# Designed miniproteins, single chains, continued (3): the designs that were tried, part 28

Each design is a single chain, and the fold is of that chain. pLDDT is the mean over its residues in the fold that is shown.

## One batch from the design tools (miniprotein)

Design m8936
Fold by ESMFold2-Fast:
Structure m8936 (fold): chain A 55 residues (1-55)
Amino acid sequence: AAIDAAIAELQAGGDAQAAVNQVRPFLTADEIAALEAVDYSKSYVLPILQQKKVE
């Protein structure tokens, strides 16, 4: 799935913003705003994507 691909890309050292763009429709406006506030830091992006994967 797109979320699994995004998580794998981030773990491989890929660009966090590009990975988030692949799953953007599954994110809320609040989650997107929070990620933008931390400039898409991997340490904040990974937990959000992992949470979305289990939902």
Scores: mean pLDDT 74

Design m8937
Fold by ESMFold2-Fast:
Structure m8937 (fold): chain A 70 residues (1-70)
Amino acid sequence: SASERLIQTIFDILKKHGPLSPEELRELLERETGVRIDDDNFNSALDSLEKGGFVVKSVVDGVPLYSLAP
């Protein structure tokens, strides 16, 4: 599905680029897919990855960042 492809692309981007803000992650996603990502689909994909234990959200120097789980 489109949601499964989005989840996989997020994972691959985080693996390649390391910790990213939601804004940086979205920019890279749109560059990789060539399409605009809607807010609901983006947030659902991040939520699925975080709940699945694949991604963690942390705050570094006051900036919220998403990264792959250790």
Scores: mean pLDDT 81

Design m8938
Fold by ESMFold2-Fast:
Structure m8938 (fold): chain A 80 residues (1-80)
Amino acid sequence: SNLEEARRIAEQLGKAIKEGDYDVASALGEIALGIFKREKDYEAGAVLAELMAQHFEDAGLTDEAERYRKLAEELRKKAE
């Protein structure tokens, strides 16, 4: 299923973050976020966007962190 694919990608994302592969982590996060948005799982999408915001903040990428924080807020509103 698409949600099982997203879970597999999330596992790879966690490994990439742990290994410091920020570019790979970002690409995997975008793919998983796309799946959650397509499946209308806005709660999971918001949680992922919040995780990506923290990831970019930890990497010193402030503009990208703000972008994902705003996306998380948008997805939270759609989940209501």
Scores: mean pLDDT 80

Design m8939
Fold by ESMFold2-Fast:
Structure m8939 (fold): chain A 65 residues (1-65)
Amino acid sequence: STRATAAALEAIGLLIEAGSEAYVKKVTGNELTIVVKTEEDREIAEKIAKEIEKRYGAKVTIVEE
């Protein structure tokens, strides 16, 4: 959806600005999946997820690899 796409683009931008190696793997309906490999990336992704959920009403799921 347009909302999920906008949320994904914002999340990608925020992850890049934070210098994180975390990435958006999946965008489906009103849901985003962010993949993290390190503890630092997870903390950054969790903060970004809360911001995105608040702003766009999208659901963000964080998965560890």
Scores: mean pLDDT 82

Design m8940
Fold by ESMFold2-Fast:
Structure m8940 (fold): chain A 64 residues (1-64)
Amino acid sequence: SVLDELKEIQALLDENRYEEAVERFKELYEKYKDEFIKALGEHVSEEDLIVRFITDPDLVISHF
């Protein structure tokens, strides 16, 4: 699920593996863009959502 993938990406952030986390997030966003729109209730650009997720991953995850 998107939620499970987001939690795995959060684990990469916790390990300071930022480049790998960003790459996996981009792949997830591209595959599941409609699920992100549904969960957030709005269209957020990939770049803006990456910044939100790196800054506060739990806040983004809470929408799923």
Scores: mean pLDDT 83

Design m8941
Fold by ESMFold2-Fast:
Structure m8941 (fold): chain A 81 residues (1-81)
Amino acid sequence: VEELAQKLIDLGRLLIELPKLYNATPEHQEAASKLGQKLIQAGQDLLENSKVIGADAAVKELQERLEKALKALLELIRTLG
């Protein structure tokens, strides 16, 4: 879970910072910042909830479910593109 939570937090931070580096519009920077903050919060919530309900079992199941969801999302993006 720590690994998955950290990846979500890192992705959120990258989403906040990256548009600034590529000189995105202030409106796009704000939208990306908002989304990035939500990802950071999701990572923190995942870490806390997994700690409460028994780390090892919840961790592995949540990780597997997220990986499957990500794969489905990538397949959806391929279908739309």
Scores: mean pLDDT 67

Design m8942
Fold by ESMFold2-Fast:
Structure m8942 (fold): chain A 109 residues (1-109)
Amino acid sequence: SMAKKERQEQLKELAKELEEKAKELREKSDSPIAQARADYLEYESKGLLATANEDYESAVKYFEKAIEYQKKLIDLLEKDPNASDVDIGMAYIELGVNKVALENLKKKL
């Protein structure tokens, strides 16, 4: 359907935006927090691209890796005295969103 094609193109565009953001983070900082953030964004990008291509097995694998790196990011943020409560809160929200996405993708298998 046209609606399905539109959703696939939106997922591909979002994946591209996350990939570019990950590259920018890696170029701006070598900090463990910046690297963990770039790592999860790269895997989320790959998961979204796989979802757009209806490759749900690969999408599940990539979102599981994204969640793993998001948990690492949260651990690093919780230990950083310079991290804001807003940054930590946003990381938990994003983790929740990807956990819901993963459970929905597993239903496609």
Scores: mean pLDDT 89

Design m8943
Fold by ESMFold2-Fast:
Structure m8943 (fold): chain A 78 residues (1-78)
Amino acid sequence: IKLEVLLVDDVAEAVKYYTEVEGYELVGQNETRAVLKKEENGVTTIVYIFDSKNPEEVAEAQAVIDNHDEAVEALKAL
C-alpha cells in the first residue's frame, strides 16, 4: 500500500482529473477533501486530496504527512 497527500486549489477539479485521466477510483469526497484509490500490479495507492485554501484541511494534510508511516500502517489494517 502507498499513501500520497495532495494540496489543491480546487478539490472537484482535482478529483475529475485523477479519476478521468489518471484512472483513480473515487472513495469519498466533500467540498474540502477527497479520497481516491488505484490498484495496479498488486499495489494499492491511496490519495488524500485537501483544499489548500482551507486552513483546517492544510493542518490535516500536514498531520498525515508528518505521520505518514503510521497512516500507512493504519490503512494496511483495514
Scores: mean pLDDT 78

Design m8944
Fold by ESMFold2-Fast:
Structure m8944 (fold): chain A 85 residues (1-85)
Amino acid sequence: SALELVKKAVELLKEAMKKTDVGKEELEKAIKILEENPDDLEAVEEALKYALKALDKIKEETDEGLDYLKKAIDHLYRAISLLKE
């Protein structure tokens, strides 16, 4: 379900935030939006935008958080697809 994908994305974003010092503000905003509105398409799309901004900030650095962030972004794209159906 879309809710399970959003829950997994939140866990992955929290892991990313613990592993990197870059993009923390954007990751915190994404997590807050998803925890408050996990089944709202517009909210999940807004959270994805913040996750992508975090990705842009850390993509030139070798960081363990990058793998968790990429997995979170994949889950958010899949949740958006399910919410649109």
Scores: mean pLDDT 81

Design m8945
Fold by ESMFold2-Fast:
Structure m8945 (fold): chain A 64 residues (1-64)
Amino acid sequence: MPLSAEQRALLERYLARLRAAGDALDLPAVAALVAEMRKQGFSDEQIRRLSLLAADDQPVSLLE
């Protein structure tokens, strides 16, 4: 199903934060972001796919 504009904007913010934490090798920050995404109602599959997009410098549009 297509993401709402609100969900897309939120995912773009998390993608940027995941990239920054990954580049810094800040594993506690990555874990905290994953926990925050779960609280926002994202599924484990969405979180996994977003993490792969962060590692591969891919846009949020590839989650759809």
Scores: mean pLDDT 72

Design m8946
Fold by ESMFold2-Fast:
Structure m8946 (fold): chain A 101 residues (1-101)
Amino acid sequence: ALEEALKRAEKALKEAEELLAEARELRAEAEAGAPNGAEAAALAAKAAELAEKAIEKAKEAIEAAEAGKPAEEARKLVLEAEVEVGLAAIHLGVAKYLLSK
């Protein structure tokens, strides 16, 4: 159902926005002279880029669901957003690990 795709898209949007905020804060911390700061900053920047792409795809999925487009189209956009959320989380996790050393 389109309702399921809409709920998944809204969840992905929220998670992506939270990851983007964390990635921006972590990048600022890394650039402030933390150990392994250069590598952590690069990973945080990549996490932010992936989170921004996830936000765009999640918004497209919400618009597709609200416009009553085919469920397959909305689900594809949701899946793309969810994959980008996962990749952003992985990059952010590695950046956090580097700064914890």
Scores: mean pLDDT 86

Design m8947
Fold by ESMFold2-Fast:
Structure m8947 (fold): chain A 71 residues (1-71)
Amino acid sequence: TNALVAQYLELYAKYSPSEKQKEALLEAARRVAEGGSLEEAMEIISKVMPDSWVETIRKGALSLIKEAQAE
């Protein structure tokens, strides 16, 4: 669910040592919580993170979505 993905992004923000990365992750989490897509969230963080990190976060979010659907 969007709430689950938002929580996932907020957890990454809490762990992040960079204020810019934290702000971008919180903005991405807010966007998803408000009904935004995962791709919109990834676009926000791509401005402050390497592509490899963006892909890692995307894969984690997709895994959470898949688990939530596979009840």
Scores: mean pLDDT 79

Design m8948
Fold by ESMFold2-Fast:
Structure m8948 (fold): chain A 94 residues (1-94)
Amino acid sequence: SAAAAEEEKRKEEHLIDILKLILLNVDTRETQMYFLSKFYGEHDRDKLEKLLKEMSKQEIQEIMLAWLNEKKKTASPEAQELIDEIEKKIEELG
């Protein structure tokens, strides 16, 4: 339906926007907190910063890659290209 097509378009545009921001900021605390927020369903910044301090670099990278791999399964070609570039940058950091 037209309503379903419009909903899919909005979800795709939002995903592309967030992936572009992530690509520019892969090695930042803000990006790491974003992935932890999505993984744990936590929105309190102080709690996210505490979680981030308690986790190893490898554990943080594994969470980031897990979320990206799940998104990639249903992503458009444009979103898949952005995910691939983000994954490369994560690998370069590790």
Scores: mean pLDDT 82

Design m8949
Fold by ESMFold2-Fast:
Structure m8949 (fold): chain A 80 residues (1-80)
Amino acid sequence: DNTESSMVKTADDAYNKAKDAEQNAKKGDIDKSADQLKGQYKVLDGIADNMKSMGFSSQDDFKKKADDAKKKYKDMSKKK
């Protein structure tokens, strides 16, 4: 439905920004990329929690994406 589709689009945008941050970290801008990745996984977590409260099936996929982004952020933070 329109609400779930809108949330999926916002979550996909956040996930793509998280991927861009990972790519930028490989180019040497680790501190900035870690901060960007932290922002994006928090957005993904919030959207996944909202999807769960509304009973949307998309919650599982975006929760996994948020957890993956959070793990990558923690790995980058150890290299600061």
Scores: mean pLDDT 79

Design m8950
Fold by ESMFold2-Fast:
Structure m8950 (fold): chain A 88 residues (1-88)
Amino acid sequence: MEENIERLKKLPQEKKIEVGRLAAKYLAELSKTLSEEELEAIAWEIAEMLEKAGVEVGYDPSLERPEPTEEQKELAAEILRKAIEEAE
């Protein structure tokens, strides 16, 4: 997960935006198999990682969010990794 944030920080702004779009596309595919609560937890984890890398996605840490499981955190990291690799 930390490695994904570091990789994102090294990308130019246009590629950072593309990573966000690709991550959203991967989440849309998962909406066919996951519940809304699971998707929301994964989406918030991805948004937090994007904000930490300097991508503005409207992340607000004061908002109450579903707490992601370790499996959901790993899935969020995998989605972001795939999006970064595709954008590079």
Scores: mean pLDDT 75

Design m8951
Fold by ESMFold2-Fast:
Structure m8951 (fold): chain A 104 residues (1-104)
Amino acid sequence: GISDALELALSTNEDLRLQGVDALLSALSSNPVAALEALKVLALSDNPEVRDLGLEALLSILSDQSTPHDVKLLASKALLEASLSLTSSKGIGLALQAIGFLLD
């Protein structure tokens, strides 16, 4: 389930983190809201490796042409919320990208 996938994605083991993220991305087809909320938890993590993995997953959803528009809109909102918690130029860039998608 999504809770198990989130637990794996928060692991200190890189292989388990990748398995968790892959499972969360697979869950987008059946439960996009819960899967995106879990990916947002990763993107808001205090662990930089987990945070970057969550941010990269949200960006991959936006870049995938096969992803439905409504799912991309939710991913864009999650990316915006996560990026607004960052104080770096990367955070500003991600926020602008998310806003650009929301206004399209």
Scores: mean pLDDT 79

Design m8952
Fold by ESMFold2-Fast:
Structure m8952 (fold): chain A 89 residues (1-89)
Amino acid sequence: SSAESAALLARAAGKALGLPEEEIERWAEIAGDPSKEAEAAELGKEFEERYAKLDELPEEEKKRIEENRREALEELRKEREKLAAERAA
């Protein structure tokens, strides 16, 4: 579902930003709730602003963030495969 996809994307983005696990889960919960679209958008904007400032970091720090992003995307892909398997069962 779109709500499940939104929650997975929020988890991936939160990990890429290096957020605490508790904050990632709360953002994912909000993103997965259709009634909280405005709240999810506001949090997404705050995190994008934080992330934009990371782009000003030295190349070494930038590569570390890129590594975190790759790990988060890998996890998102695995979770999508898991959801597809559940639907096939």
Scores: mean pLDDT 68

Design m8953
Fold by ESMFold2-Fast:
Structure m8953 (fold): chain A 85 residues (1-85)
Amino acid sequence: MEEVLKLLKATDIATDALKETDPELARKIAVQATGLALRYIGALLDGDEEEAKRSLAELKKLTQEAIDEASKVDPKKAEEARKVL
């Protein structure tokens, strides 16, 4: 659970940087991150270890992609997001 919260916080910092240049991309990333977090929690409740690992891996990948996009517009905020992880 703590790992997911860190990933969501890092994604939030990254999308905050993107909001000024591409608010639609920021919104899409935020929605996808929320969906993956809910899928992970659902998998934990169901005892589905494979789905939990898959959704966590996808959330980690999305968080890195969000940081990469943020680094193109605000390198300082991208570094701040990475430090949360």
Scores: mean pLDDT 86

Design m8954
Fold by ESMFold2-Fast:
Structure m8954 (fold): chain A 111 residues (1-111)
Amino acid sequence: APVPTDALVQEGEDMEELNARLGGEEVLEAITRETLAALRHLGVPEEELERVRREMEELAKMPVEEQIARAREAAARAGLTEVTLEGEGEALKIGAHIVYAVARIREAARA
């Protein structure tokens, strides 16, 4: 299914719902899969999709502080200036992962 940009931008609410439904760690992989599906729908080539998949897998393995920094940098590049990241531990990592996903989708949609 295509990922709703509006839902991903409201990470606090949407992240809590996704975490409760999908069981925490599985949420990061689900976000990556939905991001790749959205990018493919936007006409991003398979080679580029594979690069985005690797970038998001690397992001998931980063310390939360580095993950947040990377997500905010991507968001700024995509024109997302009002990003709020709240919560602790896994919830915060999920939020940062969603922000990165939204940034990549927005960049592809602008191209």
Scores: mean pLDDT 72

Design m8955
Fold by ESMFold2-Fast:
Structure m8955 (fold): chain A 110 residues (1-110)
Amino acid sequence: SVVEETIEQVLKEDPELREAVEEVRDEDPVEVLERIIEEARRLGLPQRVIDDMEEALEAVKNKDLKKVEELLLEWIAYYVAHRDELPPELRELFIRLVATLIVAYERLKK
């Protein structure tokens, strides 16, 4: 599938993202996403970005595999396009977001 090929490619090219996936692998994706959203609020991210993160949290909570796939592809595209421009704190936050959505996707497709 397009989502699986995209995950494989980004994990192959991004060692920090691979490490983050392994770190969050045994955690509840819902709990991790809730922490990421709180951290995003603390860092003062725009409300539109917070809303998009909350949409991802809702999709994971609802076990909506199709919506998780769509949002994961969008967040991977955003991360890859902007990772070299992001301040370290934001880069770490977006790495954790993408890693958590990858773990959520893998759990839902089983």
Scores: mean pLDDT 89

Design m8956
Fold by ESMFold2-Fast:
Structure m8956 (fold): chain A 88 residues (1-88)
Amino acid sequence: SLIQRFRESLERMKKKVEKGVYSEEEIKKLLLLAISQAAAAETLNTPENLQLAKLYRETADFLSKYVKPKKEEIEKAREEGKKAAEEY
C-alpha cells in the first residue's frame, strides 16, 4: 500500500538521522516539514490522511530528540500545513 511504502521511507530516514547522516539544520527542516504535513493531513481528515498524520507526528516526536526549533517556527509550520490543505 502507499501508506506502507511511506512508513518504510520514514523508517529509513530515521535510521539515517540515528547514524548522523543529517546536519542539525537538515534535521530541523525535516522536523518542521513533518509538523506541516501532519497538520495538512489532519485538516483533510480522511482515513488515509489520518494514518499519514499519525506517521508524521511520530516522525516529528522522534526528530524533536535531536533539535528544538523555536515555538514560533513550529506554529508557523502547523499553520502553513493547515492552510495548504484547506485550499485542496
Scores: mean pLDDT 86

Design m8957
Fold by ESMFold2-Fast:
Structure m8957 (fold): chain A 91 residues (1-91)
Amino acid sequence: KTVYRVHTAPMSEEGAYETLKGAIDEYKGNTVVLEFVDTKENGEAIAKGARKVGEEYPDVEIEIELEDFTAIVDGKEVEMTRVTVTLKDKP
């Protein structure tokens, strides 16, 4: 089964790493899709955390996608990144 989670709170590289480790442990046997929406710089840090998790969990397939977009925050355009991480057990 696919589980979908969205994280909108500010996230560090370490925070993303710990969040993804927790998701692997909690949702073992399921496909998990996690979305992180943050600034472009933090989006790259989140992606680094996700890659580190992939190296430590060889039995888990990890897919990372980054999508840049522009958001309006307090009347100003801000460059944001959506980081989508898909975790599933290898067959």
Scores: mean pLDDT 77

Design m8958
Fold by ESMFold2-Fast:
Structure m8958 (fold): chain A 85 residues (1-85)
Amino acid sequence: MEKVKEAADYAAELLRKTLEEIGAVPFGENAALTVRDAAEKYGVEGMEKALRAIANAVRLRFSPEDAERVKKTAEEAIKKARELV
């Protein structure tokens, strides 16, 4: 359980920073909370689903370049979370 919390905190912060860099600050704060909540309720699988859902939401609202950046960040966060758990 503690490793899942560490992975969730890492993933949430990485995602928040990437969304802040593309100008999506309020979205980034809400996304970080969503990732942490999903990890608490559903573990690593929930965190992966939340990260992918957020990347897809960015694809619908932002430029293709910003969407690709967030997608790569989500994939890196998922990979790192699997290594920590």
Scores: mean pLDDT 79

Design m8959
Fold by ESMFold2-Fast:
Structure m8959 (fold): chain A 100 residues (1-100)
Amino acid sequence: SEKEKILKEIDKLEGEMVLLISELSETDPEAAARAREYLERVGEIIRQALAGADINEVEAQLEEIIEEIRSDPRIPEEVKERMVELVRRIGELIRKYAEA
C-alpha cells in the first residue's frame, strides 16, 4: 500500500539519523548525546502522528525541534544541517501519510 511505502521511507530516514549520531559519537560523544535527545523527541512525534494526532500540531512540534537544533551551539554545523534536512523530510512523509 502507499501508507506501507511511506512507513518504510520514514523508518529509513530514522535509520539515517541513528547512523549520523553514531558517526558523531566517535568524535564528539557529548554532541552525540544531545543529538540523541532530539532523535528521541522526533521518534515520539512520529508515533503520535501515526496514531492519528492532528497533522498541524505534529508539523508545529517538528518545526520547534528544527529551530532548537539550528540554535543549539553543542551540535556541529554540518551535523545540524543534516539533522534539519532529515527532520524536514520526515515531516513531509508524515503529511503524505495523513493524506494517503
Scores: mean pLDDT 89

Design m8960
Fold by ESMFold2-Fast:
Structure m8960 (fold): chain A 72 residues (1-72)
Amino acid sequence: MELEKRARAIVEQAAKLKKEYEKNKGSPETEKLKERYDIAKQQAIDTLQEAGYSKEEAEKRVEEMLEEALKK
């Protein structure tokens, strides 16, 4: 449960980063925000794999969590 909560928190951070770079398109900060988004997304996948998910399951779960966070 703790690792799943950490992964969810990381995904929420990734969603915030995505919303920020979408608002700042064409800004020098946009590239940095995209890099941070990609890193956070990968960290969430790694965290779910430590929680017992397979790589494929972790990737699908992170994508689902990300879509939910982006709709909020």
Scores: mean pLDDT 79

Design m8961
Fold by ESMFold2-Fast:
Structure m8961 (fold): chain A 81 residues (1-81)
Amino acid sequence: MKYTITVKGMSDEEAEDIAERLRASGKKVELKIGEENVLTVEGLSEDGAQEIAASLVASGKEVKVVNEKGEELEPLELPAG
């Protein structure tokens, strides 16, 4: 399934690192760098996309995740630590 992850407040280097890690795990990733960094990822599960979003939100980034059907996903709740 294809997911589009839009991130505000991320550096270009952080966005490229995430894209390379996802590609190394066998995912197809397209990265668009701009005022917002947009990651289009194919081969993620819904849980996997929500986990990536939750991690980015926890690091202080603004994140929006949309699936291939155009539905917006909420980030997973991270365990209190």
Scores: mean pLDDT 76

Design m8962
Fold by ESMFold2-Fast:
Structure m8962 (fold): chain A 77 residues (1-77)
Amino acid sequence: ALPPKSAFASDEAYEAYLAGVAALEAGDREAAIRHFRRALAHDPTNLIAGYLLGALEAPDEATRRRQLAKALALERA
C-alpha cells in the first residue's frame, strides 16, 4: 500500500513520490529516480523517498533489498 499524504512535508513531495511509484510500476527506472529526487527536493528528510531512491541507485541486489525493506516498513507504520 502507498504511504499516507501526511507522511510527507508537502503536497508537492507526495505528488512527486506517487509519480516515482507509477514510473517504477511502468518499469521506467530513470523516470522513477527523477521523481524521487524531486520528492526529496521538496522534503529532504523524507526517509521513505530516500530509501526508495537508495534502492534504485544500489550497486547490488542485497543493498537494493535492504533499502526497499526499510521503505516498506515506514510505509506500514
Scores: mean pLDDT 78

Design m8963
Fold by ESMFold2-Fast:
Structure m8963 (fold): chain A 97 residues (1-97)
Amino acid sequence: SKTLTLVKETLDIVSKLPNLSKKDQLKALEEVAKKMEEVYNDPSLSEQQKKEAKSAYDTAKLAIEFLKKGDLFSANLYQIVLGGTVYVLLRMLERQE
């Protein structure tokens, strides 16, 4: 499904974040937020799946805010949390296959 593809692409982007420059991390996180917004707006998803996708979206937005403020510690912490959230969402969606 398009949604499963979006979540897989998001996890790939998030896994590469530690190896990116600050500028590229910002672009990558903005892409992650956009993909997660598309996911939580998918009417075919369960309420639990939508909540997890919205959580990933909110976490990506927080990571962007801290990165823009130069708070690299908080930005890195939220990027780690984001990876865990997206991984859980991926596993939930794979169980629907």
Scores: mean pLDDT 88

Design m8964
Fold by ESMFold2-Fast:
Structure m8964 (fold): chain A 93 residues (1-93)
Amino acid sequence: SVRELLEELIRLAEKVVDIVSKVHPKMAEKLRGKVEEIKEMLERGADPREILTQLEDLFRRGAEVIKLFGSEEEIKEIDEILLEMAKRAREIR
């Protein structure tokens, strides 16, 4: 279901925040706040496309931070997460 896809995307977003927390703690706190906001949107039954837009913005911001400050291993991990995000986003669009 679309709800299950969004829940999977939120779990991927939490993984992005965990990686960011190792390289940029202040940015991780901001992204963590956005994850909580997205979870509240899902609980309130917001439009799946709006939730997806917020998730895509979080993934882009997180990936930018990881690519600037992360190790080669962390960059590889975010690239794999972005691929999984793209596959799930395609099913919602």
Scores: mean pLDDT 87

Design m8965
Fold by ESMFold2-Fast:
Structure m8965 (fold): chain A 94 residues (1-94)
Amino acid sequence: MKVVLAGGGEAVAEQLKALAEAGQVDEVVALTVGSSEEEVELLKEVAKEAGLELEVVRLPASASSEEIAKKVKELSEKYGAEAIGVSSPKLLEE
């Protein structure tokens, strides 16, 4: 199964771990918003250990919810994948 994960790097990493443990997906496109290089490396390591194919697409922290949603839709259509874990608005802790 192919999926698109969208959100901040930490949220995407957590979802990727859950999908890896469940064994439900083979290919993941991770759309990260405002993520650091370290967070991107973490995503790649988790995917590698789980035997998942991972592509990482980065948006800047300044990206709007509308821009994020549009990119998720474009990636889902391009890869024939279902969008899972649509962007938490950023971090829910105020």
Scores: mean pLDDT 69

Design m8966
Fold by ESMFold2-Fast:
Structure m8966 (fold): chain A 60 residues (1-60)
Amino acid sequence: SPIEELRRQTEEQVARVNRDLDAYKASNPSITDEEYEEMRERANRQLAIQLERQVAEVEA
């Protein structure tokens, strides 16, 4: 279904973003655990909002 495909794509984007953030933190040791967690949460929230919007558009 289109909705399941969107969820799968979002899961892949989340995995990619988390890997990129992990690599970024590893190469920038001055980044605090708190700052890193905030970045991760912000990125994941944006992807969740994107998914909700895309699902709503498909269901309309």
Scores: mean pLDDT 83

Design m8967
Fold by ESMFold2-Fast:
Structure m8967 (fold): chain A 72 residues (1-72)
Amino acid sequence: MFDEAVRQLAEALRRAAEKLTNETARKLLLQASEAYDQGDYHRANEYLNKALGELTEEERKILEQEIAKAAA
């Protein structure tokens, strides 16, 4: 159960990264996704928090929509 939810989150982060033009945020989301795939949740959360700091309000909505789709 936990493994499936983490995989869905990692996939959502990859999809969001593909939709962003902000190169720094894109790289951080991909690094977070990779860390989740590796089971390094501490590192994944660090990268995700850094990515959130780089996003505009519009880009945050894109990320939120992709996460919501993965959770549905």
Scores: mean pLDDT 80

Design m8968
Fold by ESMFold2-Fast:
Structure m8968 (fold): chain A 90 residues (1-90)
Amino acid sequence: GKYFEVTAQEGGNGKIYLVGSGPDVDAVEKALEKLGLKVDGRLDSEPDKKVLARTYAETPEEAAKKVKELKEQYPDALITVTPREAGSSN
């Protein structure tokens, strides 16, 4: 099944980025807007930055909620949301 990886990384000045493109990413952006959060941009790949915290969500709404929680805990971090597929870890 599909899921989302939500990561707080250093050096982001509290900005929120979505990784990749397509319906899954678009659904996360819409869910974030419903929570009053602005997406600052999109990236083609996950940044090579130190990870401060990482969590998972199975729905766009859960991913948006996890972004809000990490942004509150790490206000100066770069928050990224990356769509993943279960079983793709070698």
Scores: mean pLDDT 81

Design m8969
Fold by ESMFold2-Fast:
Structure m8969 (fold): chain A 62 residues (1-62)
Amino acid sequence: GDGDMLGSMALGVADYNKDLSEAGREAAREGYRRASELGNKGDGSGATKAGIEGILRAVEAS
């Protein structure tokens, strides 16, 4: 679902943006893991929120 897509995008940001800090990459990966967990439980809105929060934390930490 959309949450899985946003989770994958957060992971992509972590892997392909070399200018992110290590803390920023960790935040993006945590967002991905949380989004995947919630998506697997059928919580699409929670998964979407977790993915977005991961991306925002990655930017703020960088």
Scores: mean pLDDT 70

